Designed miniproteins, single chains, continued (2). Designs and how they scored, part 24

Each design is a single chain, and the fold is of that chain. pLDDT is the mean over its residues in the fold that is shown.

## One batch from the design tools (miniprotein)

Design m4860
Fold by ESMFold2-Fast:
Structure m4860 (fold): chain A 62 residues (1-62)
Amino acid sequence: MSQDQIQQQNNQLWDQYTQMAQNHSPISDRVDIMRQMGRVMSQYDPTSSESIFRIVRRIQEV
């Protein structure tokens, strides 16, 4: 995927995550979106991907 496509896809996932958080969607659904963001970012920005997966891990441990 091109860098622009990865960024656009990540922006769409972020918007979806934000809407789900505002609507108090189940944590499991929000975690799934974050995992998708992590996978998309792993190809473009490994550091951001690691940060996303670290957040996912913390949410799962709570």
Scores: mean pLDDT 73

Design m4861
Fold by ESMFold2-Fast:
Structure m4861 (fold): chain A 61 residues (1-61)
Amino acid sequence: MEEREKILAETFDSLSKDSSSEERAREMLKLLGYKEEEINNMSYDELLEKIREKAKELVKK
């Protein structure tokens, strides 16, 4: 995989497996244009969902 799917899969896998994943998810969402205030109010599961949604947008038309 050299496409967006690779980035999505690697990012999601890393975030799901690490105990520090929440901080990484927050940083990723900031890079994707999310507001810090919204990120701070999200649960860990929501952070992962938002990353997945953004990654899908990068792939989809």
Scores: mean pLDDT 67

Design m4862
Fold by ESMFold2-Fast:
Structure m4862 (fold): chain A 83 residues (1-83)
Amino acid sequence: MTLTLDVGGTSVSLRDENGNLLYSAGTGVSPGLPDDALAAMQRLRPDRIVVRFDGKALSVRDEILARIRAAFPDAEITEVLEP
């Protein structure tokens, strides 16, 4: 299955290939990836992960991508940057 993780300035959301919301959380006043979001992704065992970053989340882009790559070494990971 393909999962899409949207990383915003103050929130994250996780969707399946049909656009169904599987998980969402606020990150407070700064962007980040909650441990619960990563755990939810691990339970779903995706073959592909699309990570979308808005412009306000670019400061944590490398950190989040490193965490996802470490958690999903066998998954195809695609990055999308939004202005």
Scores: mean pLDDT 81

Design m4863
Fold by ESMFold2-Fast:
Formats: structure tokens, sequence, C-alpha cells
Structure m4863 (fold): chain A 57 residues (1-57)
């Protein structure tokens, strides 16, 4: 899915920015897990919006 591909790219950029900004390993892992959960929900539910997926995690 083009939508999921774009979200993955944005998530990777966001995580890289958090690392550059000096966020803790624990906080970075928490954000990674949330993005993985959102991506999984969108892959399993193609009609679901990003906003709906974010509310379910």
Amino acid sequence: SEKVKLLKERAETFILMLKLAGFSEEDIEAYKKRFEEVIKLLEENPDMSFEEALKKI
C-alpha cells in the first residue's frame, strides 16, 4: 500500500530525528513500538485512517 509505505518512511525519519535530538533509548523504543502497531493495524485494516489506528494503540 502506498499509504503504508509513506507512513513507514515518515516513521523512520521521525525516529532518526528523535535519536539526533538526544531522546533516551527507552523513549525511542516506545515510539518504534507504537509506529509498528499503527502500521500493522493499517496493513490489516486497509480502510482504516491513520487517525483511527493511532487512537487504537
Scores: mean pLDDT 79

Design m4864
Fold by ESMFold2-Fast:
Structure m4864 (fold): chain A 74 residues (1-74)
Amino acid sequence: ADKLLDEAEKLLLEAGRLLKQGKYEEAFKLATEAKKLAMEALKQGGDVRRATGLILDAIGLAYEAAHKLGKRPE
């Protein structure tokens, strides 16, 4: 579970950098993948506080990227 949270965190950092560079499609994909990994870690009994924080951050980043692309996050 903790390894999934570490991986989700790394993907979120990369998504944030891509967003700042205007690479919105790549940022959206990485943020969405980070959200899925954090949710999977939560299902496996990982740290609830850490997983919840990462899920919320991933949703925010994905929403910003999707908004810039004119797409709705699903």
Scores: mean pLDDT 80

Design m4865
Fold by ESMFold2-Fast:
Structure m4865 (fold): chain A 97 residues (1-97)
Amino acid sequence: MKEVEIRAEVRGADATEGAVLAQRAVEELVEAIRAGVDRGRAEVTGVAEGAGSTAVLRITVEAVREDGKIRVRIRVERSSTAAPASANGPAEGEAVY
């Protein structure tokens, strides 16, 4: 069984750059599974600093081959030292290819 792991960190970027890297990780994992890898995982971390606060965006992408289909799960976590109480939380999504 073959597995792949991708890690990336971006500092000083906005949320859009983190999303672009996460999308690239999804595409690379899907392609790797199509090429014969059974499972893959990617972790993308974005760090944005401003006005005395630090925001950290962590995106975890997992992909697995299941009965000829590729299932991708994306988990997004945000944390900030100065965010409102209800602004931070995990978000999760799933897609089948």
Scores: mean pLDDT 67

Design m4866
Fold by ESMFold2-Fast:
Structure m4866 (fold): chain A 57 residues (1-57)
Amino acid sequence: AEELKKQAEEAIKLLEEGKKEMIPIAEKVVEALEKTKDESLKPIIERAKEAIEKAKK
């Protein structure tokens, strides 16, 4: 969970910098985080999803 959260934060940062090539990686990390069913990870999952959607534009 800690490693996945760190990977999500890094992916969000790179997507916000315009690195659209990180979209597939970010989506994979979000899927892994969602599978944990950990409510404490909901904020990072939502931030990652928003970053992905913004990067797709």
Scores: mean pLDDT 78

Design m4867
Fold by ESMFold2-Fast:
Structure m4867 (fold): chain A 92 residues (1-92)
Amino acid sequence: KEKYKKLANEFYEKAKKSKDPAERIAYYMVAYELAKKSGYVSDELKKAYIDAQVELALWEIRAVLGDPEARERIERFNKIYEELKKKVEKEL
C-alpha cells in the first residue's frame, strides 16, 4: 500500500505541473490506478481522472473527424501511459 500511495502522489503532482495535455492525462490516469490499489482515492483525483477520460473521448471524436492534432495527442498519450506503467512495475 505505501509504495502505491507514494507513486500515486508523485504522479499526481507531475500531472498538475505538466503543460503537455497528453502527458498530464497519462499521469492522472496512472495516479488514479495506483491510488485505487492503495485503497484510497481523493475526490480531487477522482475528478481529475473523470475530466481526463472526457478529454480523451473528445480527442477520439476529433481524430475520427480527421483532426491530425487530436490523433497525435492520442498517440503521445498512449506512448507516455505505457512508459509510465512499465516504470511503475519496475519500482514495485
Scores: mean pLDDT 85

Design m4868
Fold by ESMFold2-Fast:
Structure m4868 (fold): chain A 78 residues (1-78)
Amino acid sequence: LPEEVQRLLRELEERTERVVREILETGDPSPAEELKEELEELRELAKRVFPPELLGPFEEFLERLRKRLEEAVRKVEE
């Protein structure tokens, strides 16, 4: 992956981890909804600008972050 893309992925991972921590600490799932919207926007943008070879790994990465957010939301709803 290009360095700029790898840096973006690292920033998204760090942000996701902070949001997950906030949700678990506060019991408020709202931050997950905002980040999920951003991840969906990034996925649609990537479809337009990324070459096919980079799109697959990027989409898989975004899906992993989405699952982490959904797991945190589920824990505070239960």
Scores: mean pLDDT 79

Design m4869
Fold by ESMFold2-Fast:
Structure m4869 (fold): chain A 74 residues (1-74)
Amino acid sequence: DFLFREGKLDEAIEVYKKQIEKDPNNYLAYYNLGVVLYEQGKLEEAIEYYEKAIELNPDFELAKKNLDKVKKEL
């Protein structure tokens, strides 16, 4: 069910946002939020969260690869 899947992505976004509120330096929560936004087709928002994850952890190669991939899709 399309609507059921959309609801699960929205729930995941809320979970990661709460993780960021509890620990603003949690680069994995920013990265995971970017992944969920990418799955929703929100490419510009996904880029913003991947960039924040890289800002907090400049050695995060997976976030850099996904950032480059999303930028090429714009």
Scores: mean pLDDT 82

Design m4870
Fold by ESMFold2-Fast:
Structure m4870 (fold): chain A 82 residues (1-82)
Amino acid sequence: SLKDKIEEAKKRIEEVEKKLKEEMDPSSPIAKLAKKNIEAARKMLELAEELAEKDPLLALVHLIAAGGSIYLAERLIEKYLE
């Protein structure tokens, strides 16, 4: 369901935030960029949750956009930890 996908995206954000806090220098440009992507993803997920019942298609669009921002943050962290 859409709600389940939003919940999965939230868990991915939490995993990224944990890695940013525990494994990365917060002053690094890569950490700052990953953090900005996660902040954008959280806003998009908030919109997806608000729209899920009223406009499921628009909620899905915001969920997809959030997924893209999460993916970028995940790849930035993986590249930094190489």
Scores: mean pLDDT 86

Design m4871
Fold by ESMFold2-Fast:
Structure m4871 (fold): chain A 67 residues (1-67)
Amino acid sequence: MYEQKLLDAARAGDGEKVREYGEKLREELKDDPEKAKEILVKGLQIAVAAGHEESVRELMRQLLEVS
């Protein structure tokens, strides 16, 4: 559920929603951190391609926390 919301927020450049949905995704996938990391990497690729610097920084921060 939060996977699609996170990817949509990353595409839109909504850094606040990227933070919110990234946190909820990590809570949803607390027992599967590799899956959470995979989705965060997809979000990062989308944000980079769209040129959304704030979302890129937020997704990088969340990736460091999930490892």
Scores: mean pLDDT 84

Design m4872
Fold by ESMFold2-Fast:
Structure m4872 (fold): chain A 68 residues (1-68)
Amino acid sequence: KKEIIDKLVEAIKLALEGKYEEAQKIASEALSKLSEDQAAKASAAVLQGIENKDIEGAREELEKVLEE
């Protein structure tokens, strides 16, 4: 699941740079590999990271959310 977390973190970075189209594409691809519950939680963590401009906090939350 490291690749999924890395892609979602990349999407946050792209969104913070104003590259929303690229961010959406990468995030959608990564989220499509998750269950509905995991995708919802991961999406919330990504949005929170963008809102707070906190890339490291978002990575930590994604690691917690995507644990089985």
Scores: mean pLDDT 81

Design m4873
Fold by ESMFold2-Fast:
Structure m4873 (fold): chain A 49 residues (1-49)
Amino acid sequence: MEIDLSKLDEFGRRAYLFSKNADKFIEMYEKNISVEEAREFLKKLEAEA
């Protein structure tokens, strides 16, 4: 499924949270965590904010 960067009201907020927590996403990559699990982590960050 393609990501449409031109419609990123929600994705813009997620991009902000992603960049702010980039080290945690790097840790997930190093642990070979799936993209799906990384997305769930980002959703939790949104809910906690």
Scores: mean pLDDT 63

Design m4874
Fold by ESMFold2-Fast:
Structure m4874 (fold): chain A 58 residues (1-58)
Amino acid sequence: MDEEIEKLRKEILDKIKAEDIDGLRELAEKARALYEETKDIEFGYLEALARMAISVLS
């Protein structure tokens, strides 16, 4: 779980640096699905991070 959280966080940060809005949308959906499956709030934070980045970059 923790390794999956850190991997997803790094993927989101990389997409933010690349200004890859489509990639961020996919990662936001993935984070949401993982949050709904696991109920781990860290995936909720990662969804929020990706969505915030999409809003700023769009």
Scores: mean pLDDT 84

Design m4875
Fold by ESMFold2-Fast:
Structure m4875 (fold): chain A 60 residues (1-60)
Amino acid sequence: SSELDALYQQAVEAAKQGDLKKAKEYLKKILRIQQPDASDEEIEENAEALAKILQKQANE
């Protein structure tokens, strides 16, 4: 799998373990690769939102 696939699987696993901070860090790496011109603030906000979505989905 690509680097992005590996990072996403790590983010999902961290979210399942309840480690929102770790999930967010993996998602920040993904978002920076996908959106190299995005601001650090945009990456931070988007990663936080996605980490919360993954955690909610993992607990359903």
Scores: mean pLDDT 83

Design m4876
Fold by ESMFold2-Fast:
Structure m4876 (fold): chain A 95 residues (1-95)
Amino acid sequence: SKQFGKPLDPDVLALLQKLASDKHPYILYVEIPRENFDASAFVKLVQENNGTIVAVLGDEKNVYFVVEFANEKDAEALAQALVREFGASVTLLKK
């Protein structure tokens, strides 16, 4: 796995790796501070990088996403954009 920002729990990483498939072997786990979050900009960045949102969760501090990809370049491009635009913590997992 590749990490952009804060490390994720190893047990959560193991579970997320099971979501990777032959069609979508790359998974991003994304944590965005609520104060930095723009839903329209986020969805646009996901679409521009050929990502598919498969899960979303929020708490009082952060919004969390699981996004799946067919190729690593699109996943890495989105990860870098999310760190830059939102100060996100992003973990990239692969099959």
Scores: mean pLDDT 80

Design m4877
Fold by ESMFold2-Fast:
Structure m4877 (fold): chain A 70 residues (1-70)
Amino acid sequence: MEIAEGMSPEEAVETTRAAADYLESQGRTETAEEFRRRLDEAVRAGDEERIRELTAEGLRLVEELERQAA
């Protein structure tokens, strides 16, 4: 999965927040809150690798949840 590596840190942050919002809308509130907390920590630390890792993980969780809904 190459999307997270191709994104700017700003785009990765926005994508991760969007993924967390989607998870929350689907009733995955605890997972969404944990994702937002980890993202905020990574942004504060300036950890671009961690931000991209969270983006990739969030996108995978969204994909899996969509597959389970089908």
Scores: mean pLDDT 77

Design m4878
Fold by ESMFold2-Fast:
Structure m4878 (fold): chain A 73 residues (1-73)
Amino acid sequence: SALAEELARELERLEEELERAIKENDKERLEELKERVEELRRRIEEHREELSVPEYVGLQLRAIGLLLDIELH
């Protein structure tokens, strides 16, 4: 769906920014990214009924993976 593609693009941008923040050991950027990922997770949950089950699960698992990477650093 168009919504799933939009949310996936936002996740991809966050993944790229996270990779750079980790490489640069930018703690301030990691805190900012954590807030942005948590906001995106809330948006995914708000649109749960508009997403297919695979789309919803896939997007949430990607977002959770980003939060785990942030907590690890």
Scores: mean pLDDT 87

Design m4879
Fold by ESMFold2-Fast:
Structure m4879 (fold): chain A 59 residues (1-59)
Amino acid sequence: SDREEAERLLEEAREALKRGDAEEAIRLSQKAGYLAIRADDVELLEEAGRLAREAKEML
């Protein structure tokens, strides 16, 4: 489902952040956000936005 795919992508985004790959973390978080919108899951959308902002601060 879109929700399960978004959750998986957010886990991958967190791993990218841990290794310092800000560009990949932004890409994964953005894709997860689109899927969260499709799944109508506000909590996932908020988490995706938080991770994307955190990754942008690394640039």
Scores: mean pLDDT 87

Design m4880
Fold by ESMFold2-Fast:
Structure m4880 (fold): chain A 66 residues (1-66)
Amino acid sequence: VAEELEEELARHPDNADVWAGLAVAYLQRGEYEKAIEYAKKALEIDPSNPVAHRILEEAERKLAEK
């Protein structure tokens, strides 16, 4: 899934939903730092993206438990 989303990023680098989707994929894999990175990129494109906000909060919470 992440691989497929990375291809979509190459085609639509200005699409916040694709960046948010990649953040979801990395969150599900337990790669919280990458999930935060991609969620922040989505928010740079669309600050109101609800998926990016949710993933950023969840991934940051999990990293804070470290």
Scores: mean pLDDT 76

Design m4881
Fold by ESMFold2-Fast:
Structure m4881 (fold): chain A 82 residues (1-82)
Amino acid sequence: SKEELIRQGEEAAAKGEEAAAKGDYAAAGEYYERAGRLFLEAGDLARAAEAYAKAAGAYLRAGDVAAAIRAGKRAAELQLTL
C-alpha cells in the first residue's frame, strides 16, 4: 500500500540520518537512496526528491562521486516535475 511504502521510506530516511550522525556517509547515502525509491514508488515526489538530494550529499562526503551524480540527477529531475 501507499501508506506502507511511505512508512518504509521514513524508516530508511531515519536510518540514513543515524548513519550520517555517526559519520558513516556511505551507509547514509544507501539508506537515503532507498528512502527516495520508496517515496517515488508511493508517488510522493517531494519527499523522494529530498531523499535523493540527501543521498547525493552523503555520497559526496563519502567520496563516491559517481553515486552522488546519480542521486543528484534523480533529485533534480523530480524537483523539476514538482
Scores: mean pLDDT 91

Design m4882
Fold by ESMFold2-Fast:
Structure m4882 (fold): chain A 64 residues (1-64)
Amino acid sequence: GATDVQQAKELLQKNPAKYSPASKKQFEQYFKDYDKYSQILAGAEATPENTQKRDEARAKLIKI
Protein backbone atom coordinates (compact mmCIF):
# COMPACT_ATOMS: atom_id res chain seq x y z
CA GLY A 1 0.00 0.00 0.00
CA ALA A 2 0.87 3.67 -0.26
CA THR A 3 2.44 5.47 2.74
CA ASP A 4 0.60 8.75 2.06
CA VAL A 5 -2.15 10.26 -0.12
CA GLN A 6 0.29 11.66 -2.72
CA GLN A 7 1.91 8.22 -3.20
CA ALA A 8 -1.58 6.66 -3.47
CA LYS A 9 -2.44 9.11 -6.27
CA GLU A 10 0.84 8.36 -8.08
CA LEU A 11 0.35 4.56 -7.79
CA LEU A 12 -3.19 4.81 -9.22
CA GLN A 13 -1.98 7.05 -12.10
CA LYS A 14 1.05 4.83 -12.94
CA ASN A 15 -0.87 1.51 -12.79
CA PRO A 16 -4.49 2.28 -13.88
CA ALA A 17 -4.94 -1.19 -15.47
CA LYS A 18 -4.28 -2.82 -12.06
CA TYR A 19 -7.58 -1.40 -10.72
CA SER A 20 -11.16 -2.07 -11.86
CA PRO A 21 -13.25 0.89 -13.15
CA ALA A 22 -15.43 0.62 -10.03
CA SER A 23 -12.36 0.72 -7.72
CA LYS A 24 -10.93 3.74 -9.60
CA LYS A 25 -14.25 5.61 -9.23
CA GLN A 26 -14.30 4.79 -5.49
CA PHE A 27 -10.68 5.99 -5.07
CA GLU A 28 -11.49 9.23 -6.96
CA GLN A 29 -14.30 9.84 -4.44
CA TYR A 30 -11.87 9.25 -1.52
CA PHE A 31 -9.40 11.75 -3.05
CA LYS A 32 -12.24 14.31 -3.34
CA ASP A 33 -13.29 13.68 0.28
CA TYR A 34 -9.67 13.97 1.49
CA ASP A 35 -9.16 17.29 -0.38
CA LYS A 36 -12.53 18.67 0.81
CA TYR A 37 -11.97 17.94 4.51
CA SER A 38 -8.28 18.95 4.36
CA GLN A 39 -9.35 22.38 3.02
CA ILE A 40 -12.03 22.71 5.73
CA LEU A 41 -9.46 21.85 8.45
CA ALA A 42 -6.92 24.35 7.03
CA GLY A 43 -9.50 27.21 7.02
CA ALA A 44 -11.69 26.65 10.11
CA GLU A 45 -9.51 24.80 12.65
CA ALA A 46 -9.97 21.07 13.23
CA THR A 47 -13.24 19.69 14.50
CA PRO A 48 -13.21 16.01 15.60
CA GLU A 49 -15.87 15.14 12.98
CA ASN A 50 -14.01 16.76 10.05
CA THR A 51 -10.67 15.30 11.21
CA GLN A 52 -12.26 11.82 11.36
CA LYS A 53 -13.70 12.16 7.83
CA ARG A 54 -10.31 13.26 6.41
CA ASP A 55 -8.52 10.42 8.24
CA GLU A 56 -11.08 7.83 7.01
CA ALA A 57 -10.50 8.96 3.40
CA ARG A 58 -6.70 8.82 3.95
CA ALA A 59 -6.92 5.32 5.47
CA LYS A 60 -8.80 4.03 2.40
CA LEU A 61 -6.34 5.69 -0.02
CA ILE A 62 -3.18 4.29 1.64
CA LYS A 63 -4.54 0.79 0.91
CA ILE A 64 -3.81 1.47 -2.81
Scores: mean pLDDT 76

Design m4883
Fold by ESMFold2-Fast:
Structure m4883 (fold): chain A 99 residues (1-99)
Amino acid sequence: MNTNIASSLAQQGVQSIQQGNTDGGSSSLAGSGMSLINAGYGNQVNQALNNLGMSNVANQINDAVNGKSSFDDVVNTFNSQSSQTQIQLGQQLQQIAQS
């Protein structure tokens, strides 16, 4: 159920970042990651984030899923990452969602 939403959000996130809308893109990618974790793909999402050097984002997004941090904190952490890294993450999240 959450995988279709996660796939759409990951695609939207990648497209937004490519168009220079980093705030919208980061928000969509954060939503995609949270949806995948809630769908049981938390290990795959954490591996993707760690492989891209985003282990701090991995911790933040898992805390947000558990209600221990804000969604805005996750989005701000994404915005601190390069556009290239965010695009690579979005592509990996879409692959996880389509598996």
Scores: mean pLDDT 82

Design m4884
Fold by ESMFold2-Fast:
Structure m4884 (fold): chain A 56 residues (1-56)
Amino acid sequence: SLFEEAMKGGERLAAEGRLEEAAEMLRQASDLLHKSGDFASAKALEERARELEEKA
């Protein structure tokens, strides 16, 4: 799913120390999920992106 692929990609980038890129990937996936009506998954990705940005 888009949510699972975004989480895997974001976790990989975060593990590499690429926190800003990880957050951007998650925000873009969140926007796509929001447009498709998957608001719960979109919110989860946006919250994770916020956490990563606060650590960057």
Scores: mean pLDDT 83

Design m4885
Fold by ESMFold2-Fast:
Structure m4885 (fold): chain A 75 residues (1-75)
Amino acid sequence: LRREGILLSNSGEALAELGKLEEAYTLYLEAARLFRESGDLRKAATVLRRAADILERMGKLEEAERLRREAEELE
């Protein structure tokens, strides 16, 4: 689970660099779910912040702020 989460988060980063924001967002959310399932809440929080950055780049500012708050609660 944790290894798969790392791979998904790295893939999300690559997609974001290519401008595929919706696909990057989906992979970051999947990575966050896998990190939560493995108990790695710190990595889940990190990946949720990355997903929030993607939402901000997509113009979804309110959703981005919500994810940032959710990530903070996982600390």
Scores: mean pLDDT 83

Design m4886
Fold by ESMFold2-Fast:
Structure m4886 (fold): chain A 64 residues (1-64)
Amino acid sequence: MEKLKEIFSKILGVSPVNEDDNFFRLGGDGGKAREIIKEIEKELGKKIPLSDFINNPTIKGLLS
């Protein structure tokens, strides 16, 4: 949980980030979404399809 909040905060340049905050409403775009997915794979070893992230673009959604 905390690591994902750090990744979102770093890439979006916003703090605090809550687990239910919508990535795109925080100022994210397609490029930043790809950066989030890459950082999650690098830091947590989880490979997330971009389509899954677009359908549920929250930290809570990424943990489900």
Scores: mean pLDDT 79

Design m4887
Fold by ESMFold2-Fast:
Structure m4887 (fold): chain A 56 residues (1-56)
Amino acid sequence: MEEKIKEILKEIIKAQKEGKVDKVNELTVELIDLIEPYDSSIRDYINKLYEELLKE
């Protein structure tokens, strides 16, 4: 799981730097789905990041 989280985060950062908002949003949702069975507080934090990463 940790490796998958790391991969998704790197892809999010890459997409963010490239200005690919749709890709960032898709990857953020994928990350949320990955962690949602584990911890609701982490999920809330990721949801906040998702909103902050939206350019619109």
Scores: mean pLDDT 68

Design m4888
Fold by ESMFold2-Fast:
Structure m4888 (fold): chain A 115 residues (1-115)
Amino acid sequence: MEKFEKALEELRKAIRAVMEGNFDEAQREADKAAEIVKGLSKEEMERFVDEAVRLIREAAQELVDRGATPEQLSKLAEIASRLADALREAGHTDLAARFQGEVGRAIQEAYERLS
């Protein structure tokens, strides 16, 4: 499997684990995605960020629609933070800032809708 596709698959597994309330599994899959992300080319990282933003926005909306717990949104935010840290460690501070800005807004809007 190409590294880019593998990183997205691990992110999808992490998101699914959040939806199921399996937070330990969510963290393990997020850590796997983060390690793969650090090995990507800049072009692959940019594509990963675009897809990851979409997946996390859709996940945040689905969590709200399902009446999810604040803990599930908090775990989704932790996953996003872990991925942003991986982008910074790889030297892509600009991509990390854009990623955190986009996903942070989506998660904040989800918290407001759960209130």
Scores: mean pLDDT 85

Design m4889
Fold by ESMFold2-Fast:
Structure m4889 (fold): chain A 67 residues (1-67)
Amino acid sequence: MIKITKITLTVTYTDPDGRTHTVTAESTIIEKDGKVEKKIETAELPDFPADAVGRVEQKIEEKELEE
């Protein structure tokens, strides 16, 4: 049995010109028979001021695959 856990982090921030931007980072963990076989991280977060972050949303999705 393979278990896939996907974590999606969405960050919304406001730039100095008052424009709102949304960036998404994803992490995927693949487990086989209770062991972590692979971990994939995509963190293409641009350089933004931490004090400009207005909202952070986290979503966790788990799927179990047979075969």
Scores: mean pLDDT 68

Design m4890
Fold by ESMFold2-Fast:
Structure m4890 (fold): chain A 55 residues (1-55)
Amino acid sequence: GLSEEEQERLRRERERDRELVEELKKSENVIDQVVAGILEAAVDFTEELLERAEK
């Protein structure tokens, strides 16, 4: 299993990625919107994996 420090690091990285997605979604640039979609999907996939590992 992951240590408490590793879990805290992953939580902070996820929070930063979520913030970045929101900033990119505010952009009028099509490339930023595409990147936001990819990053959001990656974060959602990571959350899915963590949920399955907990259960």
Scores: mean pLDDT 77

Design m4891
Fold by ESMFold2-Fast:
Structure m4891 (fold): chain A 67 residues (1-67)
Amino acid sequence: SEEARAFAREVLATSPDPGVRAAAGHILRLLEEGRDEEAKRAAENMLTSQHPGVRALGERVLALLEA
């Protein structure tokens, strides 16, 4: 999950959207705490978001956690 942490950190640092940054920060915190299963569930919940940027974040995080 190092790749997932790196991706979430990059999104948190670079995304212009405050909702996407908040979602990335939440995922990053869970991953840094070793709560990988909770991070996976959070990313799965993001797939149901009406916000396209949050859905895209969730899709990429899940792909990286399953690689």
Scores: mean pLDDT 86

Design m4892
Fold by ESMFold2-Fast:
Structure m4892 (fold): chain A 102 residues (1-102)
Amino acid sequence: SVEEELARLRKEIAELQKKIDELNSEINTQYSKLTPEQKAKFEELKKKLERERSIERDIVDALATLMSMGFPPELVAARRELEVLRIDLEYKEKLLNFIKSL
């Protein structure tokens, strides 16, 4: 049912949000320990990854628009949110891995 699918999506969204919050805390902690030169390198990578993330979000938005013609609005919104969070998780993992390599 739509209600069961929506409940599943909301659970996955909550789990991803928790992982993202944990990654944000770790990134902030590690970033505070960087030298000015290392921070400059991090900001350059962040800018590049933010451009890539923006393109991926535009694709998600386009797909959500197409799905809105065939699916309930709350399911489309939840699936879009889940996909945006998956993109955010991947980019934050890349940022943390980069900090660890400095």
Scores: mean pLDDT 88

Design m4893
Fold by ESMFold2-Fast:
Structure m4893 (fold): chain A 105 residues (1-105)
Amino acid sequence: EEERKKREETERRIRELEASYQALVDGWAATVRALAQAQGLSPEEADRLAKEFREAMENGDVEKLREIAQRLAALTPDPATAAALESMVKVFEDLRKELERLRAE
């Protein structure tokens, strides 16, 4: 019974994190597009960057996410925006690692 409850709790947490992960992929791709536009990129360039960011999130390519975030940060003189982009990548990395840890159980 204890082992069954532990498995049910782990499965529930995995499903909750998977739903949160998908919501973050959708929301952050839209945020990257909006930030790129605000920083003076063309709609075409902003769409391309948002697509690359979404693909990197879906593939778990944290290095590519950091590259894109640094590229966006370099376009803005605002250190608060740069810090927010770095925090976004870190939250994603932490969430992905937790999801992988739970799936390995």
Scores: mean pLDDT 75

Design m4894
Fold by ESMFold2-Fast:
Structure m4894 (fold): chain A 75 residues (1-75)
Amino acid sequence: MKEEIIEKAKELYDKGVEAFRAGNWEEAVKYFREAHELAEKVPEDPLARRLGDIARKMAESAENGIKVREKLEKE
């Protein structure tokens, strides 16, 4: 049901936040992307929409972190 999808998206988002705080950008991107994808299955729900938007933005932030790290490791 919709509630189960939203709850699962929240769990994935929380795991993404944990990975993000630990500096595991690749893992954070994976969880945030999965949370966003799940939230998109319930686009009519304002809470799901907001969660999806936040997850997408956090994934972009984590991806930017990876790019910056790659740049610093290369000359």
Scores: mean pLDDT 81

Design m4895
Fold by ESMFold2-Fast:
Structure m4895 (fold): chain A 62 residues (1-62)
Amino acid sequence: MEEEERLKKSLEIAREIGRELRELAEPLDRAYEEHREDKEKAREAMRKALEEVARRYAEEKK
């Protein structure tokens, strides 16, 4: 058993989590890019996208 083995496993788990987070983050990234020149509008758009993603995630959990 080596520290290297545990580090490799942690990286693989991080990749899996990253993949799922990317699917959830796509709507947020799009909202930010559309309003990148206006910070306040970007924040509001991101909040709306996040709420929509949260609602979808809650529905899928059930």
Scores: mean pLDDT 66

Design m4896
Fold by ESMFold2-Fast:
Structure m4896 (fold): chain A 100 residues (1-100)
Amino acid sequence: MTEKEWKEAEGVFYLLRGEGLLGENRYDEAIKDYEKAVKYFEEAGDLSGVARAYLNLGKAYYKKGDKETAIEYFNKALELARQAGDERLVEEAEKVLKEI
């Protein structure tokens, strides 16, 4: 495993754990895990990973009642998803922005 592959794996780990915490309404803990996911994906140069983590940060802030911060993260996720050419993630971010 390369250092990049290890950092991508850590990013995925924190992303998935954060999703579980979000499902339990543990929003602040989910946010911390998503912030760790962002760091690992950034260090790996994984733009799609960073965009996915920002999308999940937006969802966590939205559930916490902070719609303004949620919209900021959704827009960041959309920009990075477009830069990465990740059509599925672009569609997901656009859908979320349309529903809030």
Scores: mean pLDDT 90

Design m4897
Fold by ESMFold2-Fast:
Structure m4897 (fold): chain A 90 residues (1-90)
Amino acid sequence: MPTKEEIYKRFMDMVDYLTYYDPSTIGLTDEERFDFLKRSLETLLKHPDVPVRGIDDLTKEWILSNPKLQEAILSSKSIEELKKKVKELL
């Protein structure tokens, strides 16, 4: 079974990809990058059968199986707040 550190690292790698490395984030402000991250995660929650670039199957299954994590994603207003809430769930 993956460790808490492995799960957290995988989630953070996804957050970093969707915030800084996805081609859709080129030229965006920090607020727009967080908005892109949040919209990508909301798409996953609304349409779990639709693939989202930067979200692997294991991370997807963890998000979809964890209602508290889904609430943390929807309620967070910044990347730092999201990271803090996710760490508290592990």
Scores: mean pLDDT 78

